# Ledger of designs, part 112: designed miniproteins, single chains, continued (3)

Each design is a single chain, and the fold is of that chain. pLDDT is the mean over its residues in the fold that is shown.

## One batch from the design tools (miniprotein)

Design m11898
Fold by ESMFold2-Fast:
Structure m11898 (fold): chain A 81 residues (1-81)
Amino acid sequence: SEEEKKLLEERARNLLDGARSIIEQMKYALEQKLPPEVIERGKKLAEAVKKRIDEIMPNLSPELQAEAEKLKKEIDEVIKA
């Protein structure tokens, strides 16, 4: 239904917003050289968010898929740091 599609898109946008927040928090933690346990918890959270993005990817509009792929790359960069 149109309502289900709108709800899925809203949930996807919220997930991508959450991913952006986590990426920025991880960049801050890495730049400030926060304790290893803080960085490792952040990496696990980033990996979990990436997995959730992969799960919803087939149901996203092309615009949201492009945003999601960009965020997945940014997540990979903070995890590798």
Scores: mean pLDDT 86

Design m11899
Fold by ESMFold2-Fast:
Structure m11899 (fold): chain A 100 residues (1-100)
Amino acid sequence: MKKIEIEVELPDLPGGTVANRIGKAIAYAADIAKETGDEVVVRFTARMTEDQAREALKLVEENAKKIAEHYGVEIEISARLTAEPGHTRLEVEIKVKVKK
C-alpha cells in the first residue's frame, strides 16, 4: 500500500494557531487520501507550554472527528508530549485513510 508522508516543523507559535494549522492540514490530507486512495501520514512538531499543548491536542482531536465524519475517512492520531526546560515539545502523527 502506497503512503504519502508530510512532515511539518512549526516555529514557536501560540497553541491555538498550532491547532488551527494542524486542523487545516488534516482536511488537506483527507482530500489527498480520497483522491488517491492512499494512506496519508502528517507529522507535526511544535514547542509551547504544557497547558497549551494539552488544549491544542483536544482541538486537533475534535477537528479530526468532524473531518473523518465529513470525508468518510479513518483518522488515527498519535501524540507525544516531552517536558523541556521552560517548554513542552508536542509531536503529533496523523494517519488518514479511506474507509472501506
Scores: mean pLDDT 77

Design m11900
Fold by ESMFold2-Fast:
Structure m11900 (fold): chain A 99 residues (1-99)
Amino acid sequence: TTIDVTDASAYDENGAVTVKAGETVTIVVRNTSAETVRARVTLRKDGEVVAEAEATVPAGGSASFTVTLEEAGEYELVVELTDAEGRVTTLTIPIIVKA
């Protein structure tokens, strides 16, 4: 399973994504497996859930999510992929929003 964030060039050496306040971030969840998976995307700031979305990602396909980050600060993007057997793969991506 591969998870791409649009503008991968914004990744710093720690794997964090850096964006400017007011920018729209596109999250592309790619499913490289042979089975359909369920994707849950959660965006958190200071322990608070500020956005959440779910989609079905077909085998070999992708799903896209967009979010606009208006406030500067440190965010955490959590992507959970659940397969047909109920196995969960979790990826956490730090997002740093600059004023």
Scores: mean pLDDT 73

Design m11901
Fold by ESMFold2-Fast:
Structure m11901 (fold): chain A 98 residues (1-98)
Amino acid sequence: AREAIERGAELGRRVRELMLEAGVERDMAALAAFAAFVAASRIPPASPEEVAEAVEDAVLSFSERLAKKTGSEEVLEEGRRAAEIAREAARRAAEEAE
């Protein structure tokens, strides 16, 4: 259990770093990092593809909810872009951890 949590924390930290380097907003980078942490902390561990899918889904879901609340189409477009960056960051971080 402890080793799984430590693996998740390391992966989450790396995803956050990659997203911030790509210019993604701090709160969105933190959301992606948390999604990566949850996926990587599973037993058995999620594959790189499963981590990438979980992170993309979390970012898209949040952006859709925020867009619905604000009525902003721009929030949806920014969210789709952030989700694509998050998916790539999560895939790279998970592959590096293999």
Scores: mean pLDDT 81

Design m11902
Fold by ESMFold2-Fast:
Structure m11902 (fold): chain A 79 residues (1-79)
Amino acid sequence: SDQLVETARRLRDALVPKVAAVDPAKAKEVEDHLEEAIEKARAGDREGALQSITKAVNAAQEALGTDETSALVAEALGQ
């Protein structure tokens, strides 16, 4: 889904810079999972894309905490 590709891109743009300010190695994990989500979404693997997005959000939570990560996700998704 093109919408999942855009979702993963928005999450990358929102999460990666914030995580990188705290933990550059964890930021790479977040970026790698979101790039994997984009590839899977383009291949039509919706379930795999959502799993990769979940892994990226979990990695971001490890660096930023749940409240900050949830706020950044909501902002990125326009919610």
Scores: mean pLDDT 87

Design m11903
Fold by ESMFold2-Fast:
Structure m11903 (fold): chain A 64 residues (1-64)
Amino acid sequence: GDAEALAIGRAIAHLLGVELTDEQALEVGRLHLEAPRDVEGIARLVAEKTGLSPEEALERLRRV
């Protein structure tokens, strides 16, 4: 559900050291629930919502 996706998106934002709005966190969390192994997809989405490059977002995800 949306509460679950929001919690996951907020956790991902915290782990990556980025700030996401609740709407952006919800979108990231939904992608994680639908495709939990799509690390590159999560990195791309976070990069689109933030000032990070997709490469930097992916590197931060791999360090977690």
Scores: mean pLDDT 82

Design m11904
Fold by ESMFold2-Fast:
Structure m11904 (fold): chain A 65 residues (1-65)
Amino acid sequence: LSPELQEFREEALRMSVEQLEKALRDLRESRRRQEAVTRTPEERESLALLEGMIRILEEVLEEKK
């Protein structure tokens, strides 16, 4: 797990279920927009990070529900 994703996981563990659900909706929308415009290696890296963050939020949300 990258340092960025590990730090994000730690933050997600401190969030409430409501905050996690909002963040998940926001990130999924961001991923959809980013996916439509992703063309460069830098953009692909950003998309991969967004996908990792979404996965972390889903896992943490399951743990808290």
Scores: mean pLDDT 78

Design m11905
Fold by ESMFold2-Fast:
Parts: C-alpha cells; structure tokens; sequence
Structure m11905 (fold): chain A 96 residues (1-96)
C-alpha cells in the first residue's frame, strides 16, 4: 500500500543523500547512515509480513536490498538506483 511505497521512496532519497554526503560531510553521512538503517529495518519487517508465504520472493527482495546498500556504501549511485527500481517493481506487484 502507499506506506510501503513511501518507505521505498524515502530509502531511495536517503541513500542518494548518503552517497553525496560521503564526499563532502562525514557527520551528515553518519546521520543519514542511521536513517538508512532505520528505514531498511522497517522495509525488511514489512517484506517479511507481506511475503511470509513466498520465501523465494522474500529472499530475492532481501538480496536486492543488501546489494542496494552495498552499492550505496561504495558510492555507486547508478547500481543502487537499479536495485531499488527492481524492489519497487516487486512491491507494486505485492500491493495489487
């Protein structure tokens, strides 16, 4: 539902800010990292609930989320966005 998609959107915006802050502002990067961890935890809980009867899709989304976070730590904005786009597609399918 809208809240699930809003969490994905907020995670995307926070990760983009985190990548940019890593270059110029270590304090802001640390603050954004904490927010990323909070948003990722909330998203993970929702995925566990919504996909409780579909462990294959759950594992796919979990791997995509882990890869998006790793790309963000590496400063790879393009790769991070691609993984989040894939997660958003799966979330939209769940919400139908």
Amino acid sequence: MKTFLELVKELRETLEGYIEAQKTDPEKAAELRKKVDELATKLFILIQVELKDNPEKFNKVRKLLEQALEAARAGDLETMRKYLDEIEKIVKEILK
Scores: mean pLDDT 82

Design m11906
Fold by ESMFold2-Fast:
Structure m11906 (fold): chain A 107 residues (1-107)
Amino acid sequence: MESLRRDAEERREQDREDVAALTKEAKKAYEAGDTRKAAVLLTSGMLLAAEAGLKDKAVAEGYLLMAEMSAKDPSTPPELVIKLAKKAAEIDPSLKEKAEEIIKKAK
């Protein structure tokens, strides 16, 4: 086992855990009606994911949650909601049905 590979794997695992934790907390905040807290946590998680180059399930769930929140905001353009939902399904195809449901509601 090469030291550099091990260190890179440990950093990537930590980033993955941090993104998953932020996405989970954002979802809890959103389900509790705290949309502002959910948006802050989700923005932090998606920024970390982008900087770390992560494309795992937690990142996909983060984009899906962002699409759900945006779909409920009448000031958000439908194109943005559709783009976020499609991005979630692109990263994790198991989210395709949920993404399509959000797209239908965006109209």
Scores: mean pLDDT 79

Design m11907
Fold by ESMFold2-Fast:
Structure m11907 (fold): chain A 61 residues (1-61)
Amino acid sequence: SVEEILRRLRERFPHLPESVLEEAARRAHEIAKSLYESGILDKELAEKFALMFEELDLRYA
């Protein structure tokens, strides 16, 4: 869920603005849903992949 992704991002990036974390969480959720529904990855792997991608963006933005 977006809320669970947001909670993880807050823990890893506590100094970033909430608006940035919320946007990243929403993008991660959308990507994960797309990957899961297309059958490319299972739900857990899709969520992990999307989260790692958004964390990379936040780290190097």
Scores: mean pLDDT 78

Design m11908
Fold by ESMFold2-Fast:
Structure m11908 (fold): chain A 70 residues (1-70)
Amino acid sequence: LVEEAIRELEETARENEDLPLDERLRRIRQKALEAVSRINDEIDDPDERFAAVQRIADHARRLLEEARRR
């Protein structure tokens, strides 16, 4: 689940790198929110859920920062 969501985030950033900046940021954020929603629905343990969300947030943050630099 988490590894798959991270891969989807990285792929989304790569596939949309030629779009306008605002659209690129929107798509990355949308994908991250979808991943967090799935984690919240599928993981019942609070500690595992927190760790999973933190990993998604960390990857999304790096991708958003990279997009803004270009």
Scores: mean pLDDT 78

Design m11909
Fold by ESMFold2-Fast:
Structure m11909 (fold): chain A 56 residues (1-56)
Amino acid sequence: SDAAKIAENRERARELAAQAGRAYQESLASTDKARSDELRARGEQLAQEAVALLNA
């Protein structure tokens, strides 16, 4: 059913959002610019994937 697919997408989106949050926190805590930039890019990618699932 469509409801089951929506519930599945929401659960996956929550997991991706949590991963994005952790990546952002690690980025802010990093003193290495290259590491910080990599973690921020990862966070942005994960956040975009989460939003896409919520809008599917």
Scores: mean pLDDT 87

Design m11910
Fold by ESMFold2-Fast:
Structure m11910 (fold): chain A 67 residues (1-67)
Amino acid sequence: GVEELEAALEAARAGNATAAASGAWELRQKGYISDEQARAAIAAGVAGDAAGAARHLEEALKTVRSQ
């Protein structure tokens, strides 16, 4: 849940785009984030855009924490 999302976000913030993409995939498989949020974060991560992946994961974390 929140801890796994925070871990994926930490990887993205550290510049690890590949780990961010993998983390977003796992979060979606477990149902912790939406398909749309996962696709956006994965697409950014696969493109090597760690900052973009971080932004999408930050929005997902806000949604999860507000529930």
Scores: mean pLDDT 83

Design m11911
Fold by ESMFold2-Fast:
Structure m11911 (fold): chain A 87 residues (1-87)
Amino acid sequence: MPMSIEEALARVEEILDALRVEKAPVEEVRKRLLEFLQEVIENSEDEELKELAQAYKEYLLSNPNLSREELELVIRELAHELRKLLA
């Protein structure tokens, strides 16, 4: 079943909570985010959502040494972009 923008937003918020609330290791959160972005690219029917996921995946792969604070900002920005797609 194709991933909706609403499902994508919910999953991004869960990943953000893992970083902020659960205090999960940065590398674990990064891995979960990359796996999520790949699932969006492979399974979404929404071209804008796929393009957004591809851009964030390329950014993360180009920046392997992001700090916890930098990763949080990336995840928050992604959540904001997803909310804009729902509007």
Scores: mean pLDDT 86

Design m11912
Fold by ESMFold2-Fast:
Structure m11912 (fold): chain A 91 residues (1-91)
Amino acid sequence: MLSQIINLQVKKLSDDKVRISWQINPGDAKLLRAYVFAQKKGTKKIKYLGGDNALKGYIIAKLKKGKTYRFFVKALDDKGYTISDPIEIKV
């Protein structure tokens, strides 16, 4: 089975910084890395925020203050990839 992304959370740290955190249940898969993306509300453009090569389960990202973003995580394992449901937060 592919890995399952659980407990996706976004916490505002400052006026333009957020911490995106998640947990991964790998099942029978070997987790390789995760990638974090954001889409600004009202646009179709997806921004790559960063990768988690060390499998820490979080990144910190700088975004435009006063904008609403949808965040999602893509996990790569030895069986393929899985994508989280998005979470929407105003920065």
Scores: mean pLDDT 77

Design m11913
Fold by ESMFold2-Fast:
Structure m11913 (fold): chain A 95 residues (1-95)
Amino acid sequence: SVESAKNFAEGFLRLFTGWARLNRDHLDDPEIQELVLKQLERLSDYIKSQLPSLTSQVDQLLEEVRRALESGDSDRAYDALVDALKGIVDLVKSS
């Protein structure tokens, strides 16, 4: 449901952006990147299961994060992650 997706996305944004802020300088670490990507996959799978119509938009936002992580720039990776998570929350709220 939209409510379930919204609650999950908002909770994920709050907790994961807090974690990412504390680990910002380590977002170029391959092991940290693997953890980030696994969590984003879980978020993506859940949102798509609740709101399949958002699949393409969610994939596009997360591709921006993936590209930023591959850049090796920790600040870029952090900004892209925060922006994508906020974008997913906004997409769900607009549904």
Scores: mean pLDDT 87

Design m11914
Fold by ESMFold2-Fast:
Structure m11914 (fold): chain A 64 residues (1-64)
Amino acid sequence: MSEEEIEERARERAEEHLAIVLNNPVAQRVAQHDTGVDLSTEEGRERLLEIMERVIRERLRKAQ
């Protein structure tokens, strides 16, 4: 994968994970407890998205 493809894939997967978390109250509480972000706020959701993108991007790079 190119770096651009990794960024795109990481963004898509992070958005999917965020959607799952936002639709699951238990997952929301766990994520808030573990990261300290407030998922009821736009800033908190954006922060969690950044964390997930970083983790997924790292995994995609390692898989190549």
Scores: mean pLDDT 79

Design m11915
Fold by ESMFold2-Fast:
Structure m11915 (fold): chain A 96 residues (1-96)
Amino acid sequence: REEAHRVIEETLLELGVPPEEARRIAEGLTEEDLREALAALDDALAKEPQGQAALEKAKATATPEKQKELEAKYAELVENLRRLRAALEEALRLLE
């Protein structure tokens, strides 16, 4: 249980969540909460093609500088979602 909380806390800290909030979130999570969060992240990642289409539509009316900013922000969002998913999966494994 302590190892599961640590994995979540460390991942939240890496994503910029304040230490006090990261600890509170990690300590408050049940196995059911982890499974629900994992399912929600899987659903969000499954919608990546729709997100990519929305990004391309936004880029079509943007300046070259704004296009690079939008691409960087979208890539960061997808990477952060993947990191959270991996952390939730590991935490759930540690609770088994």
Scores: mean pLDDT 77

Design m11916
Fold by ESMFold2-Fast:
Structure m11916 (fold): chain A 73 residues (1-73)
Amino acid sequence: MVDELVEALEKLLGAKIDKGTFERYVRNDDKEGLIEALRSLGILDEEEVEEARKLPSAREVLEYALELLKKKL
């Protein structure tokens, strides 16, 4: 569920995030807003932003970011 994905993001970052804002991006399918937020946090680099833009939904962008964080940590 979306809340579980946002909780996983906070845990992998090791810092508190505005979970309500991230849940809103996914709820509204605001893929571009989510990508920009993840880029601004340094979670997505330039190549990863381009890959994320190819994904069909904000939820899949969030899942992709979680997968990348697991590889980087």
Scores: mean pLDDT 79

Design m11917
Fold by ESMFold2-Fast:
Structure m11917 (fold): chain A 71 residues (1-71)
Amino acid sequence: MEALQREAERRMDRLAAELVRAQEEIDKRLEEARKFGDKETYERVKKEAERRRRELGERVEREVQELHDRL
């Protein structure tokens, strides 16, 4: 049980670090598009950011569910 909990903790820490990096990249792209892009570019980057955030959320939910099912 403790080994599975430590594995879950390490996986969640890794996911958290990946999420922070991905969010920073998304925010940087949005800021660049807002400052230097036209409206069409900003809307496109915004939709891409929303899609990436949704995909990351689905990945986190899947990982959490998989860990829960193994406990």
Scores: mean pLDDT 76

Design m11918
Fold by ESMFold2-Fast:
Structure m11918 (fold): chain A 72 residues (1-72)
Amino acid sequence: MDALAQRIKDNIVKTAKDLGLDPAFIARLVADFDAAWADIQARARSPREQAQALTATALRIIGDILDEVLKR
């Protein structure tokens, strides 16, 4: 699961950079993902529960990226 979380984080960073988003905004996305992943690891009791929460987190961050792009 940790490897999948890292891959999702790497893809978020790559996508945000490819979209030309502000480095400070990208740093905030990374901090948000890291905080969410730490929370998931603390609360989730099964790999399925971790996968569900990680998916929800990824979708939320994609929404944040889309909102930022639409403001431009």
Scores: mean pLDDT 83

Design m11919
Fold by ESMFold2-Fast:
Structure m11919 (fold): chain A 101 residues (1-101)
Amino acid sequence: MEEVEKAKKEAEEMLKKAKEAIEQGDFDKALEIVRETIKKAVEYLNKGNYEAAKYYAEAAIESAKKIIEARPDDKELQLEADILIGLARIVIGLANLLESK
């Protein structure tokens, strides 16, 4: 339970860092933060901590959506962000499936 609360706080911090990178126009850094957030989601999924995995995956989705919203004209950036959203949604789906036994 303390691990889940820590994961939630760390996911919120990653979302904040991604938003700061977007505000600075550093979209490469914002994408890097989203990728690291998804890696953390997968690590928690592999550990069987499905609630923590979902917090990180949701933070990654929100961060990637903010990238798309900031650069609606950048097709390559949007494609990368959409792929990352897809991966994060797969993590959430797997977490829900494995948790729901």
Scores: mean pLDDT 86

Design m11920
Fold by ESMFold2-Fast:
Structure m11920 (fold): chain A 100 residues (1-100)
Amino acid sequence: MLEELEKAEELVKETLEKLRKAIKAGDREEARREIERLRKKLEEIISDPELLEEFLKIVELIEKAVELAFETEDPEKQEQLWEETEALVEDALEKLKEKV
């Protein structure tokens, strides 16, 4: 389980970096593909249903933030929104480590 948690955390962080690039490029389809890929890989990595549910909540938070970022016309405000999203995700990941 701890190894699954570490792999899932790395995957989330890698996906956030890819989403940042997709958002800056205005590539909504690439962002959608990266979110779908994250969800599928998390389902493959995480064997514990309760832990998987917690990670899927993080994916939902990311998906909502991506939608809001694409609706944000100001590039500086969009970047600030994404930095806040990354911080919220990191906080959620740290709380998950406390449960394991």
Scores: mean pLDDT 83

Design m11921
Fold by ESMFold2-Fast:
Structure m11921 (fold): chain A 78 residues (1-78)
Amino acid sequence: DKKRQEELEAVKAKAAELNRQGIMLEATGGLYIMEGVALRIADPSAKEKADALIEKGRALDAQGAALIAEGQALLDKA
């Protein structure tokens, strides 16, 4: 059925886009966490700024994981 094939391709395209966005957010989050950890080692007096970078990175990582999970859920329902 051509209509079912077109619907499946649309779901796959949406899932691929959510996965791409999620991976980019996780990568960005990882960079913030690394920057915060490096700052804590280089300057112990910058703990508050370092902790804020780590927290921001963890939030981006969690947001990315949620988008990847949403994309996977779309594929699992198809």
Scores: mean pLDDT 88

Design m11922
Fold by ESMFold2-Fast:
Structure m11922 (fold): chain A 80 residues (1-80)
Amino acid sequence: SFDQRIDDTVDGYTRVSDVVTRQRVQQMISNGFSQDQIDQQVQQINDSRNRFRDVGRQARDTHDPDLIRQIDQHHQGLQQ
């Protein structure tokens, strides 16, 4: 369904983002980055995740064809 595709895409983005965040934090620690620099990077990732969730919610609420197209493009990207 349309709603399921939105949910699957948002969840997929969240899962990939969580794995990438963990790997990035471990790499930054190993490379001697400060805690402030690590916190800033994590915040940027969280901000991007929150923006994408907002787009997903808006698409579900409005059924806007432009937002649907954006979700579909992201869905295809996650499968590649």
Scores: mean pLDDT 72

Design m11923
Fold by ESMFold2-Fast:
Structure m11923 (fold): chain A 99 residues (1-99)
Amino acid sequence: MKEEEERRKKKQRAIAEVIGLLLRAIGEAWELLLTDKTEEQEKELIRRAREAIEQARRIVEQAKKDGLLTDEEYEELLRLIETTERSVKEMIEEARKRK
């Protein structure tokens, strides 16, 4: 059952990549709140945060298509992405209010 082991490793890598990207998105958004930034720096941080979320979404969709995720795992990862996207949007809005 070497194929099951390979599938398990691919699944673990996909989940790890998603979690890493979501943590990156949160970190980029937190930078907006913690220090004064130029307009160019703010735009770059927002761009990186959004790109990380979109990349995480693509990885989850691909892992689902590849049959690596159960329906429950897919829904859990989508919920995590949605929660992270909401938090990032709230942090961006809060940073704009502090201008």
Scores: mean pLDDT 84

Design m11924
Fold by ESMFold2-Fast:
Structure m11924 (fold): chain A 65 residues (1-65)
Amino acid sequence: MDEETAIEKGVEAAREALARPGASLRAVEMQATLALTEAIGYGKQVTASLQEEVRRRARELFEEA
């Protein structure tokens, strides 16, 4: 799977988490990271740079809400 596609899956999960009542920044970041990891696959390591990028985008979404 392309890395950008995996990041987009993480961002979509962040938006979904943000739409839920009582969503916290931690919950939004957690859902984004879990979706990113799942999209890349269980047999592979998610790089720190990919996790940082998806968390950055999730934080931006939370701050804009």
Scores: mean pLDDT 75

Design m11925
Fold by ESMFold2-Fast:
Structure m11925 (fold): chain A 72 residues (1-72)
Amino acid sequence: SIEQQVQEIRAKLDERTREAIEELRRQKEANKDDPEKVKLLENKIEVLEGSREALHTMMDWVLDLVKQADAK
């Protein structure tokens, strides 16, 4: 179904975003002795976490629209 395809896309995008955040967290730990780099990495993590939340919200809206179209 279209619903299932949207759910699969959502899951894949979430997985990739999670992996990117985990990589930035590893870089932050590797550079813990450099406060300036740590701050830049923290800012990047915050932006990606916010983007992940926004993406989930947008995908929920898409799913709601698909369900409304199917539930006529």
Scores: mean pLDDT 81

Design m11926
Fold by ESMFold2-Fast:
Structure m11926 (fold): chain A 93 residues (1-93)
Amino acid sequence: MAARIAELLARLEELVREIDELVQKLLEELSKPEPDKEKLKELIERLRRKIAELRRVLDELEAAGVRPEELAQLRGRLAQVEAFAEEVEKELE
């Protein structure tokens, strides 16, 4: 249990950092007068993959005995990032 939770928490930290970096890159590209649509599509695809991985890690942490309330803030943030990705994707049609 303890070793598995430690492994999952390390992966969680890595994924949160990667998601934050991708969101920052998306916001930086969107702030340009003429955003690169191909770059935005690439960043959104990468972001969606990392979101899916993070959801899996959160589910595995809960299965390993981490209380749902301890993960609620991260799950809420993840839902907000997903909504942001959907809004950006709609602008790229």
Scores: mean pLDDT 84

Design m11927
Fold by ESMFold2-Fast:
Structure m11927 (fold): chain A 79 residues (1-79)
Amino acid sequence: LTRTAILLAYILDARKNGGVSTLTQSEIAKQLGISQSTVSRHVRKLIAEGLLEKVPGTSGYRVTPAGEARARAEIAKIL
C-alpha cells in the first residue's frame, strides 16, 4: 500500500511537469503521513526494482512504464 501510494504521488506530479516529478521525499512523507526515512527506504527499493528512476541532469524522478503498470494493477485491487 505505501509503495503504491508513493508511485501514485510521483505519477500525478510528473503529469503536471512534463513527465518528471519534482516532489521531494519530505513532501511525499507529509502527504502520506509517514516519516521521510520510510519514504527514502521505499524510493530506494522502487529504484532497485526498476519501477522508479532518477532523471539524469535533474533532481527529479520518473516512474518507468513497469512502475505505472504496477501502480495501475494495485489500484484495480483496491477499487
Scores: mean pLDDT 77

Design m11928
Fold by ESMFold2-Fast:
Structure m11928 (fold): chain A 63 residues (1-63)
Amino acid sequence: LSALERAVLHDLVTHYGVSEEKALEIIEKMKDPSKAEEAKEELLKLGLSERQAESIINALLSE
């Protein structure tokens, strides 16, 4: 994992209560920018707000 991917993993697990397995799945999915909408929908299902999900997706897309 990159430094940014590790930071996102830590936030998803520690602040949003996402399982490590699910957080890693989303990070892996975001290596393909065409899957950004799918990853956003998964974050919303996990209880993140639309704004929080967009922030995470945009951070991962900046790589």
Scores: mean pLDDT 81

Design m11929
Fold by ESMFold2-Fast:
Structure m11929 (fold): chain A 74 residues (1-74)
Amino acid sequence: MSLEEQIQALEDRVLGALIAVQEAPDDAAALASARATVEEARQAIEGMPLPEEEKQRLLAALDAAARQLDALEA
């Protein structure tokens, strides 16, 4: 699998997790799974041999996803 395919798969998983939480915001298990998905994606991206600019862009997108989850928890 190419780096682009790996990144797309991570983005798709994060988006799916966010949608699942929005559909069931009172589901603590769904929220926990979404947080785990964002953290796993962050760790994967940090370990990828990507240019610093691309890493910063992807990590910023994950930070935005984490903020959305924080807003739903509040």
Scores: mean pLDDT 81

Design m11930
Fold by ESMFold2-Fast:
Parts: structure tokens; sequence; C-alpha cells
Structure m11930 (fold): chain A 70 residues (1-70)
């Protein structure tokens, strides 16, 4: 359930970003997120990697909410 929500949120973000240009910083955060995701799926992730991925998701969520308010 949570994994499905995360995937939907990621698809939502990609669709939203297609309507505006991403900043270089946002692009790097997304690349890092995907690298961490692949590492987790391979079972090679450390607890720090898992925590970093969670932090990236929370930061993206906050940015999306702030953009919706404007």
Amino acid sequence: EEDEFEKLYEEWLKNAQSKRKLTPEEIEDLKRYFELLKKIERGEASPQDIAERKTIIENLRKKLLEEEKK
C-alpha cells in the first residue's frame, strides 16, 4: 500500500514537472532518489541510504505542497 502510494506520488511529480522546467538541484535530487531506490531493491542499501531516500521524498512533498499554495 505505502509502496503504491510512493509510486503514484512519483508519477504525479513527473507529470507535474513536464508542465514546468525543473531546477538543476531538483534534477539531482530525483537522480539520487532513483539511485537509492535501485540500491534498496537490490538489497544493498544501508540504513543511511534508506533514511536519505525518505528525506528526499519528504523534501519533494513539501515543495509540491508549497507550489500548490501559490
Scores: mean pLDDT 66

Design m11931
Fold by ESMFold2-Fast:
Structure m11931 (fold): chain A 57 residues (1-57)
Amino acid sequence: MAELERAAGELTRALNAATPEQWPLVDRLVQEIGDAYVNDGLEATTAAARRLVEALA
């Protein structure tokens, strides 16, 4: 599942680049990633992580 590993790497980089003004959005999206993991598993978590990366790009 190379896509999950790539998404995790991109997520870490995006979070490190986030500005203080983006932190409320980041906090909400991080909670969404957690909810996806609990409810549906890795596929939903990967999709939520990618959404966060794209929002910060």
Scores: mean pLDDT 73

Design m11932
Fold by ESMFold2-Fast:
Structure m11932 (fold): chain A 69 residues (1-69)
Amino acid sequence: SDATARNLLKAGIEAAKQGNSKAAATAAEAAARLATDPKVKELARKAAEYAKQGNLEKAIEYLEEALKE
């Protein structure tokens, strides 16, 4: 659901702020799967990719952008 996806985006941001790349990537991937909005899906996928690379600053930027949709 979109509400669940939104909660996962928020969880991903908190994980990334704590330096937890694995949790941030997992939350972002789950948000991408559950979101119905194609733009939210794309932004969440990019956030997961950056989190996997350890680029948590970029991951947070993409997750925050997804929340604005």
Scores: mean pLDDT 88

Design m11933
Fold by ESMFold2-Fast:
Structure m11933 (fold): chain A 64 residues (1-64)
Amino acid sequence: SALIDEILATLEELEAKNPVIARIAIHELEKKFGVSISTRAGLSKLTEEQQREALERVKRALAA
């Protein structure tokens, strides 16, 4: 999935930029959705709308 690939790539950028902020974003999303967001398997359990929400949250963290 192109969307899952974009989420994982954006997470990799965030982890490289600020691992603490990445961990916070991951924890918030995992608490909200009940799945692992750092794995393809976890992200595949989300709806497309939930995947887009996860991507937006990670992009906001990267922009900060």
Scores: mean pLDDT 88

